Designed miniproteins, single chains. Designs and how they scored, part 34

Each design is a single chain, and the fold is of that chain. pLDDT is the mean over its residues in the fold that is shown.

## One batch from the design tools (miniprotein)

Design m1165
Fold by ESMFold2-Fast:
Structure m1165 (fold): chain A 96 residues (1-96)
Amino acid sequence: SAEEERRRREEAVERVKEAIRLVIEGAREGRTAEGIREASEIASEAVEYLEEHRTEEIERALAPELERLAELHLEYAEKHGNEEEVEAARKKLEEA
């Protein structure tokens, strides 16, 4: 039913928000470069999974978490990436 689909969608959004938040928090707890990279990859996969299932409602609900993810990607690129990777990460953050 439409009500069942809406509930499942809301639950999925909340789970993804929680996962992204935990990944960001874990990365910021003074993890190594490898830990930040792994956290960014996990978060990116979660965002990509939502790309096929997202609506304006889901995009609005996840906007703060997506901004934090973009910040994490920029932080990783600035520490371990080249100039092109930093530029790409900055553009993504500006678009968020």
Scores: mean pLDDT 65

Design m1166
Fold by ESMFold2-Fast:
Structure m1166 (fold): chain A 61 residues (1-61)
Amino acid sequence: DEARTAVVQAAKEAIELAKTQSVEEVVERARKMLEPVLDPERLAGALEAIRRLAEEARREA
């Protein structure tokens, strides 16, 4: 499932980038990455999950 693989990769990048970038910047990057491979409903859910992961990584940094 290409969409699932893209979401997992975006989430991993978000966790790493959140240590040095704002959560909003990380979510914006993830949106650009996932927009061509996900429909709007799946995109919204994926970005919500990625936002939470970025917030957690940011707090631990």
Scores: mean pLDDT 79

Design m1167
Fold by ESMFold2-Fast:
Structure m1167 (fold): chain A 74 residues (1-74)
Amino acid sequence: SLNDDAWKGGILGAKEAGLSEKQAISAGGAVGVVATMYGLSEEEAYKLGVEASRQAPKGDSREAYEAALKIMRS
């Protein structure tokens, strides 16, 4: 199940990256899924959301998800 703190962090990070509300929910939510998989805190998910959303500037959930996974695997 999706962790609420990881979900919030991912969305806040996507907003900080300049995404609109709808785009941030899409991309940041996808980042929140990855952050949940890795047991990240809200702050760590926020940082992941900022970086992953820069690689998905249109708010595409799949691109944000793939970017977040690449960052975590590095």
Scores: mean pLDDT 88

Design m1168
Fold by ESMFold2-Fast:
Structure m1168 (fold): chain A 94 residues (1-94)
Amino acid sequence: MKEKEEIAKKAAEFETGIALMKLLGKEDKVFENAAEVAKYYEENPLSEEQLKELIKEAEEIQEKLDKITDEEELKEIAELAKKYVEEILEEYKK
């Protein structure tokens, strides 16, 4: 039970960064949004080791999901991750 929440939280945190980058990619005409993202990564620089660790974590999450044979459990994890992403994005949406 708690393992599902941990997987969903990690996936949501990872996906939030990607979702934010995608949203800003669509709005690349708006320099202010691009500058915010650049400033965020300037303040929180990812090293090659951190990027490698993120890829490894993504692979571990995928491996855990592949071991879950219950479709209902996979759906619950996906719904939790989606909800958590939406909550994080709302916090950044003033």
Scores: mean pLDDT 53

Design m1169
Fold by ESMFold2-Fast:
Structure m1169 (fold): chain A 86 residues (1-86)
Amino acid sequence: SDDALIEAALARAEALAAQDEPMTDEEKAIVRELLREALALIKADPSIDPYELAKEMAEKAKKLGLSDVATGALGQAVIELAKSLR
C-alpha cells in the first residue's frame, strides 16, 4: 500500500538523520507528508529523475523549516524510493 511505502521511506529517513541529529516528531510529520507528495509524483511519472525530485522536495522542506540534517535525510529517502519503483 502507499502508506506502507511512505512509512518505510520515513523509517529510512529517520535512520539516516539519527546518524547526526534525530528528527523531532514535528519534522517526522513534515517528512511523511513530503514523502507522500513525492510518491504521488513518481506514480504520475515513473520516468521522473530521482535526483531532481529529491532536490525539489529538499527545497520544500527548507521552506517548511526543516533542519539541514532532516532535509538531507528526506532527499536520500526520496532518491531511494524513486529508484525502488523503477
Scores: mean pLDDT 88

Design m1170
Fold by ESMFold2-Fast:
Structure m1170 (fold): chain A 90 residues (1-90)
Amino acid sequence: LLGPLQEAYLYLQQAIRALQQGDVATALAYLQQALAHLEEYVKQTGGVPAKVKEVTALVQQAIAALQQGDVAGALAYVQQAVELLQTETL
C-alpha cells in the first residue's frame, strides 16, 4: 500500500518517461493523476507543507506547458517537482 504522496511521486516519474518518449497525451494523464494524489494528501493532512505547495504549482505549470506544446518546459517542471518530493519527510 502506498500513501498519496508516494503515488504522486510514481505518477510524476511515469510522466517524465512519457515526455521523454514524446507521448504528450499519456504524460498529461499521468500529471493529472499526480495532481489528484497531491490534493488527496492535502485533504488527509489538513495542511499544505511549503514543498508540497511548490510541487503542486510545478505540476500545474507542467500541464499548462504541455497544453501549449512546450514539451521541454513541461519536462523541466516535472523534474523539479520530483526532486522536491524526494526531500519531503512525513
Scores: mean pLDDT 82

Design m1171
Fold by ESMFold2-Fast:
Structure m1171 (fold): chain A 95 residues (1-95)
Amino acid sequence: MLEEIIKKLRETARLLAEVARALGADPEEVERLVKELEELLKAKDIEGAIRKVQELAALIAEKAKGEELPEELLELVERADKALEEAAKLVREME
């Protein structure tokens, strides 16, 4: 279960980082958030990793500025949301 949660959070972060970069986010800021997330995953800090995913999502929202995302980017966001939902479900099942 923990390994699957880590895998889903990594996939979520990868997809959101791709969207953020495509929207013109600072590559250094995106890379920093991804590295911080990887360190939290190595420490098995799932709550901290989810918080970093939320920071990536907030960066995407800021760069989108309320505009509709292109279909390709929207598909990546939807895939990321699904992976995060699956990770959250697995966390709940571990209790």
Scores: mean pLDDT 81

Design m1172
Fold by ESMFold2-Fast:
Structure m1172 (fold): chain A 58 residues (1-58)
Amino acid sequence: ATPLDLHASVAAMLKMSVEELRPLDKEQLAQLVSERLKISFASALALINEAEQFGLKS
């Protein structure tokens, strides 16, 4: 299961509600970030991996 901290980080990044992102998995979050920020899927996935890495320490 995708950690809640990951959804919170992506929500802050995209200026969206965490509740809107909760049903999305990591790949779906990467796709959404790619579309919203107009970056490649690989770049979006890297940003999500960084957010997950920083979230895991709390």
Scores: mean pLDDT 71

Design m1173
Fold by ESMFold2-Fast:
Structure m1173 (fold): chain A 72 residues (1-72)
Amino acid sequence: DEEATKLVNERAAELAKSAGVNVSNISIKSHGGPLSDAMADAIAESLAREAAESGEDITDTTLNVDSKAAAP
């Protein structure tokens, strides 16, 4: 969903920037239905954490998520 993709990019960029890394151009492919705000938030935090731990920017990444799968 375009709105969820936008939220993930904005949130992940904010969190990653505070750690000195960048997250941008993330594409979200939702499987099983629309992505919830809670799932978008969890994905953004996960991406920012991964970038911070690796010390590398995460760009041009496509994520597949199951909106009907178990909780994040």
Scores: mean pLDDT 74

Design m1174
Fold by ESMFold2-Fast:
Structure m1174 (fold): chain A 101 residues (1-101)
Amino acid sequence: MRVIDGGSQSPAPQIEATTFQPGDVVLDTSTGTGGHMFLVSQLVPPGSTIVGHESDPVYRAQAEKVAASLPKDIRVTLLSDEEEVREAEKRADVIIRNPRV
């Protein structure tokens, strides 16, 4: 498991520097409007899975639109349940943390 943690800064530069493997499961623990999911989708090989979480329903609705626009060869799932997020963290190959304070 690989962790991308931007700390107090955006994780985007670390995401762009990451080499993803075929079949990787990438978890974005706070996706907001889906920007990081979109960035990951440009970098992952076909057959990869992107799992995003957003608890804010307004941001989540925009993230769902982003998810629907991603290539068909990438599996995308959006979680709103914190229990599902905890389970996804155990199965993820790459975890993207963006601690919102």
Scores: mean pLDDT 75

Design m1175
Fold by ESMFold2-Fast:
Structure m1175 (fold): chain A 78 residues (1-78)
Amino acid sequence: ELLKISKNEPNASPKEILEFLSELTDKIPTEEELLAISKEKVPRSLIEKMKELLEKNKYDEIKKLAKYYKLETLLKVI
């Protein structure tokens, strides 16, 4: 299914982003990296979709989504 992101959707909190990154890697992102990712206004539904892909070990699709939504800082961390 195609992920449709609404412009009125809430952005993921820094805590939600940190929880996702902690599941993806054993290296905790720095406060500066987390702040930079938060400034990209990552949609909450996108983090939820990426978590689903992570459970299925679809790392390449996670990177593709980050690139598609121009989340350059998130893409560099993952």
Scores: mean pLDDT 74

Design m1176
Fold by ESMFold2-Fast:
Structure m1176 (fold): chain A 65 residues (1-65)
Amino acid sequence: SIVVKAEYGDAVAVATVTDDSIEIKAEGPTEEQKNKAAQLAYGEALKALFERRREEEERRREELE
């Protein structure tokens, strides 16, 4: 699994990516900071998944040439 941590102000969010789920947990002094940290962690988790897709797209493009 992939674990991604993001910080915003005094808030910390952790996104855990497994084969079948993405779970986000955020902790912080304010709801706004928790929401921002959670959004950042989610974005980083999606980026990790997107990089795998990018490698697949590169292979497909090579086949179509």
Scores: mean pLDDT 75

Design m1177
Fold by ESMFold2-Fast:
Structure m1177 (fold): chain A 89 residues (1-89)
Amino acid sequence: AIDTSKNDDEIGKLYALADTDKDGTVTAKELALAAKKIYGDVVEGLVEAAKLFGMGDNGLNLFDVDGDGKFDQEAFNEYFRKKVVEVAE
């Protein structure tokens, strides 16, 4: 079973690590580099899973609440958590 609470915490930690300038926002590039640095091969599986959940390239824009091309951590965590719950019983 997938623990959505733990998943949310891990994503939040990843987002914080990707926010290298500590301005509270993260670009897709910074997030991808942080994820690859921490999870390595797991990142490829995660990207494939995200495409299966319909995130694709458009998913990144859904988390750009500010409209400045950066991730919104809360929106990203909420969306991903909901998708994980859909496949978990």
Scores: mean pLDDT 53

Design m1178
Fold by ESMFold2-Fast:
Structure m1178 (fold): chain A 70 residues (1-70)
Amino acid sequence: LIAEGRYEDAIAELKERLKVRPSYKDYVALAAIYYQLEDYESTIEAFQNALKLDPNDEAARKAIAALSKV
C-alpha cells in the first residue's frame, strides 16, 4: 500500500531506476501506479515497454488491449 501523495515519489524513483537499469518488473510497477492514478495512457505506455522486454507476457497484452478500447 502506498500512501496518498507518495505515488509521485514512487513514479520519480522508478523513472530514475529505469534510466540506469531498465527492467520488466520496474515497468510493471510503473504501470500499476499509473493505473491507481487513473492515468490510463501512461499505464498503456508502461505495459508496452514491459512487453518489449518480454514479448510473451500475456498479462501485459491483455491489459493493453482492455485499456486501449476505452
Scores: mean pLDDT 76

Design m1179
Fold by ESMFold2-Fast:
Structure m1179 (fold): chain A 71 residues (1-71)
Amino acid sequence: MPLVLSPEAVARLEALAAANADRTAASPALAREALTILLEDNPEQARALLEQILAHSTDPAFVAVARELLA
């Protein structure tokens, strides 16, 4: 299922990606910020993505972020 995002949400995500282009590993803080942007713009599809992270992620820090945002 494609995420349908507003141009403003896309711009915010692109700015976040550009600011962190030199990062070698995904961080829980970066994931929280990106997922918060998605949840604000398209909460239904963002929730589906968060549930996928809870079901399939092996990283406990990412699972904690997804659980916090779904609460």
Scores: mean pLDDT 67

Design m1180
Fold by ESMFold2-Fast:
Structure m1180 (fold): chain A 74 residues (1-74)
Amino acid sequence: STAEIVQRVRELAEERGLDVITTSAAIMTAILVLVEGLPLEEALEIVKKHFEENGIELSEEELEKVREVVEELL
């Protein structure tokens, strides 16, 4: 379920010391990959764009952390 995916991402983010912004990006990316079936690279691009449209620029380091969390769930 989506709720189960969200909970697993939150647990991984807490273990890795991710901030709330990076955690939110990881949750959205995980949903796009695991629920919607998008390729990881496409999901990351969509999430980056969405955050930019809301005035948040995700750094390369933050995107790498998002990638690592989502890859652990694959």
Scores: mean pLDDT 88

Design m1181
Fold by ESMFold2-Fast:
Structure m1181 (fold): chain A 83 residues (1-83)
Amino acid sequence: MKSLEEIKKELEEKIDELARNPDPAKKAELLEWAREQIRKMSPEEQYELANWLSEYAARHADNPVVQEVVAGIFTLITEQLIA
């Protein structure tokens, strides 16, 4: 399985691609991919990802595509943590 650091790197790459070329289908694919990764994480890894996403969103506060995708991923993490 991919490490949390590998997942963070892939998320940055996928979000950057989506920010450069916004595509609703690619956004949906990114969120579905993120859901599958999050589902395989331990609670500790999910909390670490949530903290990293908060920092990532703060660094990209002026980018609406980043804000939208991060909000979507937060929803997925919350869904898993309350299960």
Scores: mean pLDDT 80

Design m1182
Fold by ESMFold2-Fast:
Structure m1182 (fold): chain A 113 residues (1-113)
Amino acid sequence: SMKTEKIKKLFFEFMKKMKELYEKLENAKTREEAVEVVKEAIKLAKEFVEEVSKLDPELAEKLKEKVEEFEKKFKELVEKNASIEELIKLFSEFVKEILEVFNDYYLKEIAKE
């Protein structure tokens, strides 16, 4: 219960920061600006995984997998000189995957009594 509440708070704070970065990404005027925003998102996501790992190592491992996939795809897009629109799409897909991992976790924790 207390562990689940702490993870929920960490998740909401993380999502709030991700929303702010998404708004910066949508308003990016250059590809270089967009790339820097996604780098900040990856750094933030890694910090989030580290904090979650202190409370729930199994959840952190699932989140880490999604962060590593996001970072790998981001590097590939940068090397291919992908557009801002492709970077926005990648960011949106990552946020969706993190939401799915959290929702699966939360429903399972509510069922444990």
Scores: mean pLDDT 88

Design m1183
Fold by ESMFold2-Fast:
Structure m1183 (fold): chain A 55 residues (1-55)
Amino acid sequence: SHHDELGEKVIAGLEEALASGNEVLKRVAAAEARKVIDTLPEHYQKRVRELLAKL
């Protein structure tokens, strides 16, 4: 579904930013995640919050 695709994209962006250690990528990924988190299914919201806490 569109929400599943969006959730997977956001998670991938956050995981890539964390792995990169790049502050610009971390900032961009966090901003994108925060804009959409409340529109995602609960299981994606949980994973996104876990990743945001690691930034």
Scores: mean pLDDT 84

Design m1184
Fold by ESMFold2-Fast:
Structure m1184 (fold): chain A 83 residues (1-83)
Amino acid sequence: SHMEETLKKINKIFEEALKKRDELMKQGKSREEANREALEYFVDKALKEKLPKELIKQAVHSLAVFLGVPKEVYDELLKKIEE
C-alpha cells in the first residue's frame, strides 16, 4: 500500500540518520552535536522526499526521544517542518 511504502521510506531515512550520528561520533563530535545533526539530516531528507508532514513530525518526535535531544532543539525542528 502507499502507506506501507511511505513508512518504509521513513524507516530508511531513520536508519541513515542513526548511521550518520555514529560516524560523526567516530570522527570526534560530541554526542549532543552528533544527535542534533542526525535529527537535522532526518528532517531535511524527509522534507526533500516530500513525505507527509504529519508523519515527519511523528518520526521526529520518536527520534528525538530515542536520542535524548533537548525539547528546545525538537521544537525548532517542528517549526521547520510546518514551514
Scores: mean pLDDT 85

Design m1185
Fold by ESMFold2-Fast:
Structure m1185 (fold): chain A 73 residues (1-73)
Amino acid sequence: GPMDLQRRAQEALDIALARTTDPAVIAALRSLRELSAEEPTPLQRRIEAVLLRGLLAGLSAEEIADRILAATA
């Protein structure tokens, strides 16, 4: 259900945050996790697109985190 998708999204963002050292990526991931009202940056939009595709494909939080990190390299 919607709460399961939201939980998996949060887990994927948390795993990506734990595994990245790039300050720009950290800021983008935190903004997405906090649902910031600011206009999304191109990096935030890229991360959100990867997150949504992974959720729709039924990927695990770890697999989604891997794809987010690959997309931001």
Scores: mean pLDDT 80

Design m1186
Fold by ESMFold2-Fast:
Structure m1186 (fold): chain A 100 residues (1-100)
Amino acid sequence: SLMEKVEEILKKVEEMTEKLNAGELTDEEAIETATEIKKILEEMLKEEKNPEIKQLLRDAIGAVEALIEAVKKGTATREDLEIALAHVKASLLDVKKLLE
């Protein structure tokens, strides 16, 4: 189930990135999807015991929280969103490698 949660987040990040690149990602959709990703990450963090995975999950949560705050304030550039999504993806790919 931990691997299934990693794959679910990676799919959500990819879908957001594709919509962002197409100019189709709305602020409401970005906040909604990022909030869903944060919820999954927080549930993973509560159950995780590996300190390396915990740190990667905390880093991903921080990136998602920064994305949500920037979008809500109307200060997010497209580049800021791309960087935040890439950071979440990188952290989750590292989690995936530690599970393999």
Scores: mean pLDDT 88

Design m1187
Fold by ESMFold2-Fast:
Structure m1187 (fold): chain A 81 residues (1-81)
Amino acid sequence: SNQKKRDELAEKALQLIGKGRELYLNMKTKEEAKEAAKYLDKAEQYALEAASLSDDKDKADFLKVAQGAREWKKELLEQAE
């Protein structure tokens, strides 16, 4: 059950990162940048939860995914200002 929950959270995180990146590449307004940031926030949360359900090896990988989402959000919001 923990493995299934972890895998579901990881899939959700990756899908939200994909949606955020798609919005980022096509964004024209600050409002669209804020919308993309919301997807990246959720992706970070799901990746951190997946990390909490993982062993040391997989945990490091999910923490990198969370960090990536956080960095993308920062860059996106800085470019919108």
Scores: mean pLDDT 79

Design m1188
Fold by ESMFold2-Fast:
Structure m1188 (fold): chain A 69 residues (1-69)
Amino acid sequence: SMAELERKAELLRRAALRAGLSEEEAEQIGNMVLEGRIEEALRALGERVAKKHGPVAGEVAVRDVREAL
């Protein structure tokens, strides 16, 4: 459902912001989820967090979001 996609998009946006990504980056990731591109959104989250905080932080961010989905 659209409501379920919106919930998932909000989860990924909040995770991105919490991990130190910009509002624009978080919105781009959220839009991928709304388009049904959830695996691409998770990959983008992990890659962008890894660039700022290292590969372990990226892996943890994706894992935490998958547990909440």
Scores: mean pLDDT 87

Design m1189
Fold by ESMFold2-Fast:
Structure m1189 (fold): chain A 90 residues (1-90)
Amino acid sequence: SRLEESLKILEKKGVTLEQIKEAYKKALEKSYGGYRLYNIASYILEELKLGVKFDYNLFQKYYPLYIDEPTDLNLIVNIIAEMIKEEEKK
């Protein structure tokens, strides 16, 4: 599945699904008064400390490709994996 491929990309960077879930929980706690998916993705990416900066234009580019994912977390994981791939091209 697309999620399995994205998790494999993150695993190569030393990041597990459990670390992502913990970062997601922390991101939700930072989101006072509700949340925006791009803000949650930004907070998760910061918490993972991979040296990859959140890019809103990349988030918007990849968002429609993953909108049918069963959970917000699955969608965010796929977009973070895309951001990692884009950073590796630089």
Scores: mean pLDDT 82

Design m1190
Fold by ESMFold2-Fast:
Structure m1190 (fold): chain A 107 residues (1-107)
Amino acid sequence: SSELKEKFLKLVDELIELIKKLAEVAGVPELGEKAVKELEEIKKQFEEGKISPSEALEKVSDIVNEMINAAVEAAKKNPEVKKKVDEIIKEIEKKLKEMEKLAKEIE
């Protein structure tokens, strides 16, 4: 479905914005910039039909999990930053679950 594909692409865009926010809050903007570029490349490959929804989700999840791990490590010495990082991670996890359900519906 074209509508399901568009919804999947929108969720990728929302994840990109959350990754930017996560990197800024955690104080790791260079890692965030790298992750965003990798996510935009996956989005392009999916949009062009070069990878399946499941392959796109797997690649997105790998990049997002690496970014989450880096953000948690960077924030661990500052309780206020850690609290904000944890809140953003919760939003990211919600988007990944929505993408997982949608990938199954497309396939």
Scores: mean pLDDT 89

Design m1191
Fold by ESMFold2-Fast:
Structure m1191 (fold): chain A 74 residues (1-74)
Amino acid sequence: MPSAHELAAALVREYEERHGPLSPELEALFKRIVVLAAEGAPLEEIRAEFERMKALAPEHAAFIDEVLAAIEAA
């Protein structure tokens, strides 16, 4: 979904400007979630990928939850 892709890119850019670059692993997982959303994957699969990201980067849980909520609303 174009809106989810645009939101994901904007949120990554804003986060990196404020907090520094995401790890390659976290960025790859984020891009995977965007692709899943664009392909119309079940919400359960999208949630599972976000939970994986939160496990790798608990300090970013609030940011990840915000992105998930935006994708669910789209």
Scores: mean pLDDT 69

Design m1192
Fold by ESMFold2-Fast:
Structure m1192 (fold): chain A 78 residues (1-78)
Amino acid sequence: MLEELSEEELEKAIKAAVLHFVFGYSYSEIAKILGISQSTVRNYIRLITELMNEVQDDEKKMDELEKLAAKILEEIKK
C-alpha cells in the first residue's frame, strides 16, 4: 500500500522516474546508476505513476512530491 512506502523508497522511485522521463535514460542505465535491477526500476516507475494519479487532486501531497522531485533533479544535475 502507498502508506507502506518509506520516504527513502519514495525518493529512490522518484529518482528512477526523473532519470527515465526527464533525462531519457533506459531502464538498464537507471538500474546501473541506482545499483538496482531493471525489474525494480520498472516497479518504481509504475509506483510513481500510480502515486501521481492518486494524489493529483491533493495539492499538499502533490507539493510534497514536486518538492522531493525538485531536490532529486538538482542532485542529478550535479
Scores: mean pLDDT 73

Design m1193
Fold by ESMFold2-Fast:
Structure m1193 (fold): chain A 74 residues (1-74)
Amino acid sequence: MERVEELAREFVEKVKKAKTLEELKEIVKELRKRTADWSTQEQAHAAYLISELLSDEEIEKWNKAAQVVRQEQL
């Protein structure tokens, strides 16, 4: 549990400091790499904590970056 909270706080700070879509894409890729071996439940919990700490505008930008990364991986 503690590792999920720490990772969420770290990534929230990165998202808040990101100024471009490219920076957000790199943050999304890094999150995926660091959580690749995590359970679905742990990944979902991290996503929930991140969404609680971000503003609606920051969540919108993050979701857009995540969608672009998913499409580029195909």
Scores: mean pLDDT 79

Design m1194
Fold by ESMFold2-Fast:
Structure m1194 (fold): chain A 65 residues (1-65)
Amino acid sequence: TDANRSGRAAAEAGAAGDYAAAASGGHQMFLVGTGNQKEGGKAAAEAGARGDAAGASEGWRLGFE
């Protein structure tokens, strides 16, 4: 799904140290996702904005659990 692709991109960007791209990907997952995907995307976007790669990855994971 578009939400899954955006969330995965956020996690990968965070792991690469590109926190602006991680925040953008998490925000996109929030915009296009539903239910838990919206909360996961919001968490990933906030983590990316803070420079928290592990938090960005966890936000994506929680959106699809």
Scores: mean pLDDT 77

Design m1195
Fold by ESMFold2-Fast:
Structure m1195 (fold): chain A 83 residues (1-83)
Amino acid sequence: MEVKITGKASERTKEALRAVALEILKNNAKTKEEVEKAIKEAREKFPETKEVEIEYEVKGNKITIKAKDKKTGEEIVVEIEIK
């Protein structure tokens, strides 16, 4: 499993994205629907996710998540590759 993080973001946005990534990994999410469910669960469990906008894309064994801080406008992208 490889995780690649790119972009400039506040520590708060990084923590929110980390929480989402952990829920995806914990639930072994592989489909678009499973990733969406993991994001929803992360938003309910971790208050840090409430102040960020989250977009995602699932392409084969690669999951790309983009988080944008609603207050600063800073963006960070994480790519998770399941091997």
Scores: mean pLDDT 73

Design m1196
Fold by ESMFold2-Fast:
Structure m1196 (fold): chain A 57 residues (1-57)
Amino acid sequence: LSEVQKRVLEAELRELQKEHPFLTEEQVQEMFERAVAALEAGESGGKVIREMLEELE
């Protein structure tokens, strides 16, 4: 995963945290790690983040 892709993902997760302020820094970090792993496996990072958010909501 490129540095640019990681930056975009971090920005998206910070926007998500602003919309869902109940998310802890630990949960945001977990979402980042899981999304990176999914993207490296050829899966959608956005899909993984959405699934994790649904579990926490």
Scores: mean pLDDT 76

Design m1197
Fold by ESMFold2-Fast:
Structure m1197 (fold): chain A 67 residues (1-67)
Amino acid sequence: AEELLREALRLAREKRMPATEAALRRAIPQASGLPEEVVRRLAEEVIRAIEADDEATAVRHAMQLQR
């Protein structure tokens, strides 16, 4: 699951989405406290939002990882 979060971070950098990058940087350390299935689902949702150029949705899903 952490591999998907690092991929999302890489894509956010390539797409120049600074808010998404910042949210993911805060989320990654806290993801270890979440069930792996939840982390994978949210990481995939972040990646889809980045690919759709929807930064607001990407940030929203990344923030859900910060619990």
Scores: mean pLDDT 79

Design m1198
Fold by ESMFold2-Fast:
Structure m1198 (fold): chain A 95 residues (1-95)
Amino acid sequence: MKNKKKMELITEIAGALLKGDKEKAKKLGEEAITKYGFSKEEAVEIVEEGANLAIGILEGLRKSTVDEEERKELEEKIKEIEEIKEEVIKRVEEL
């Protein structure tokens, strides 16, 4: 049961990060502990894996893109996800 919820949370966090929904990403990180009973260490891992999934998708698109403008937009989105990841991890650790 917990392994299925872990994968679900990873996917939902990745989706929130790809949409730039920082508040949803924070809420999902908190719910890993408060609703689903994961430890702080497990919740941090879930957030890191979700962010890595989102970054991996954008890096794949960036490497296949020949348009300079689209490449810059993807690079900026990756930076935004890295910043949101750090904020969400900090929030989880402070619980």
Scores: mean pLDDT 85

Design m1199
Fold by ESMFold2-Fast:
Structure m1199 (fold): chain A 63 residues (1-63)
Amino acid sequence: SMAELQQIEESGRAMAEAAGLPEEAAALAVKYSRQGYSPEEAGRLASEATGAPERRAAGAAGL
């Protein structure tokens, strides 16, 4: 549904922000969440793609 898509997008953004990821990583996290990846997976994939610290992504996963 439209509400579900918006929620996934918001979750991806919130995770990137909470994890302290760079802007590029945050943008990728939103992109992946929009494609149907889980918020945790979107954040991790963005971290891998941009070289952002995995430790921060793991911290966000604990939320």
Scores: mean pLDDT 62

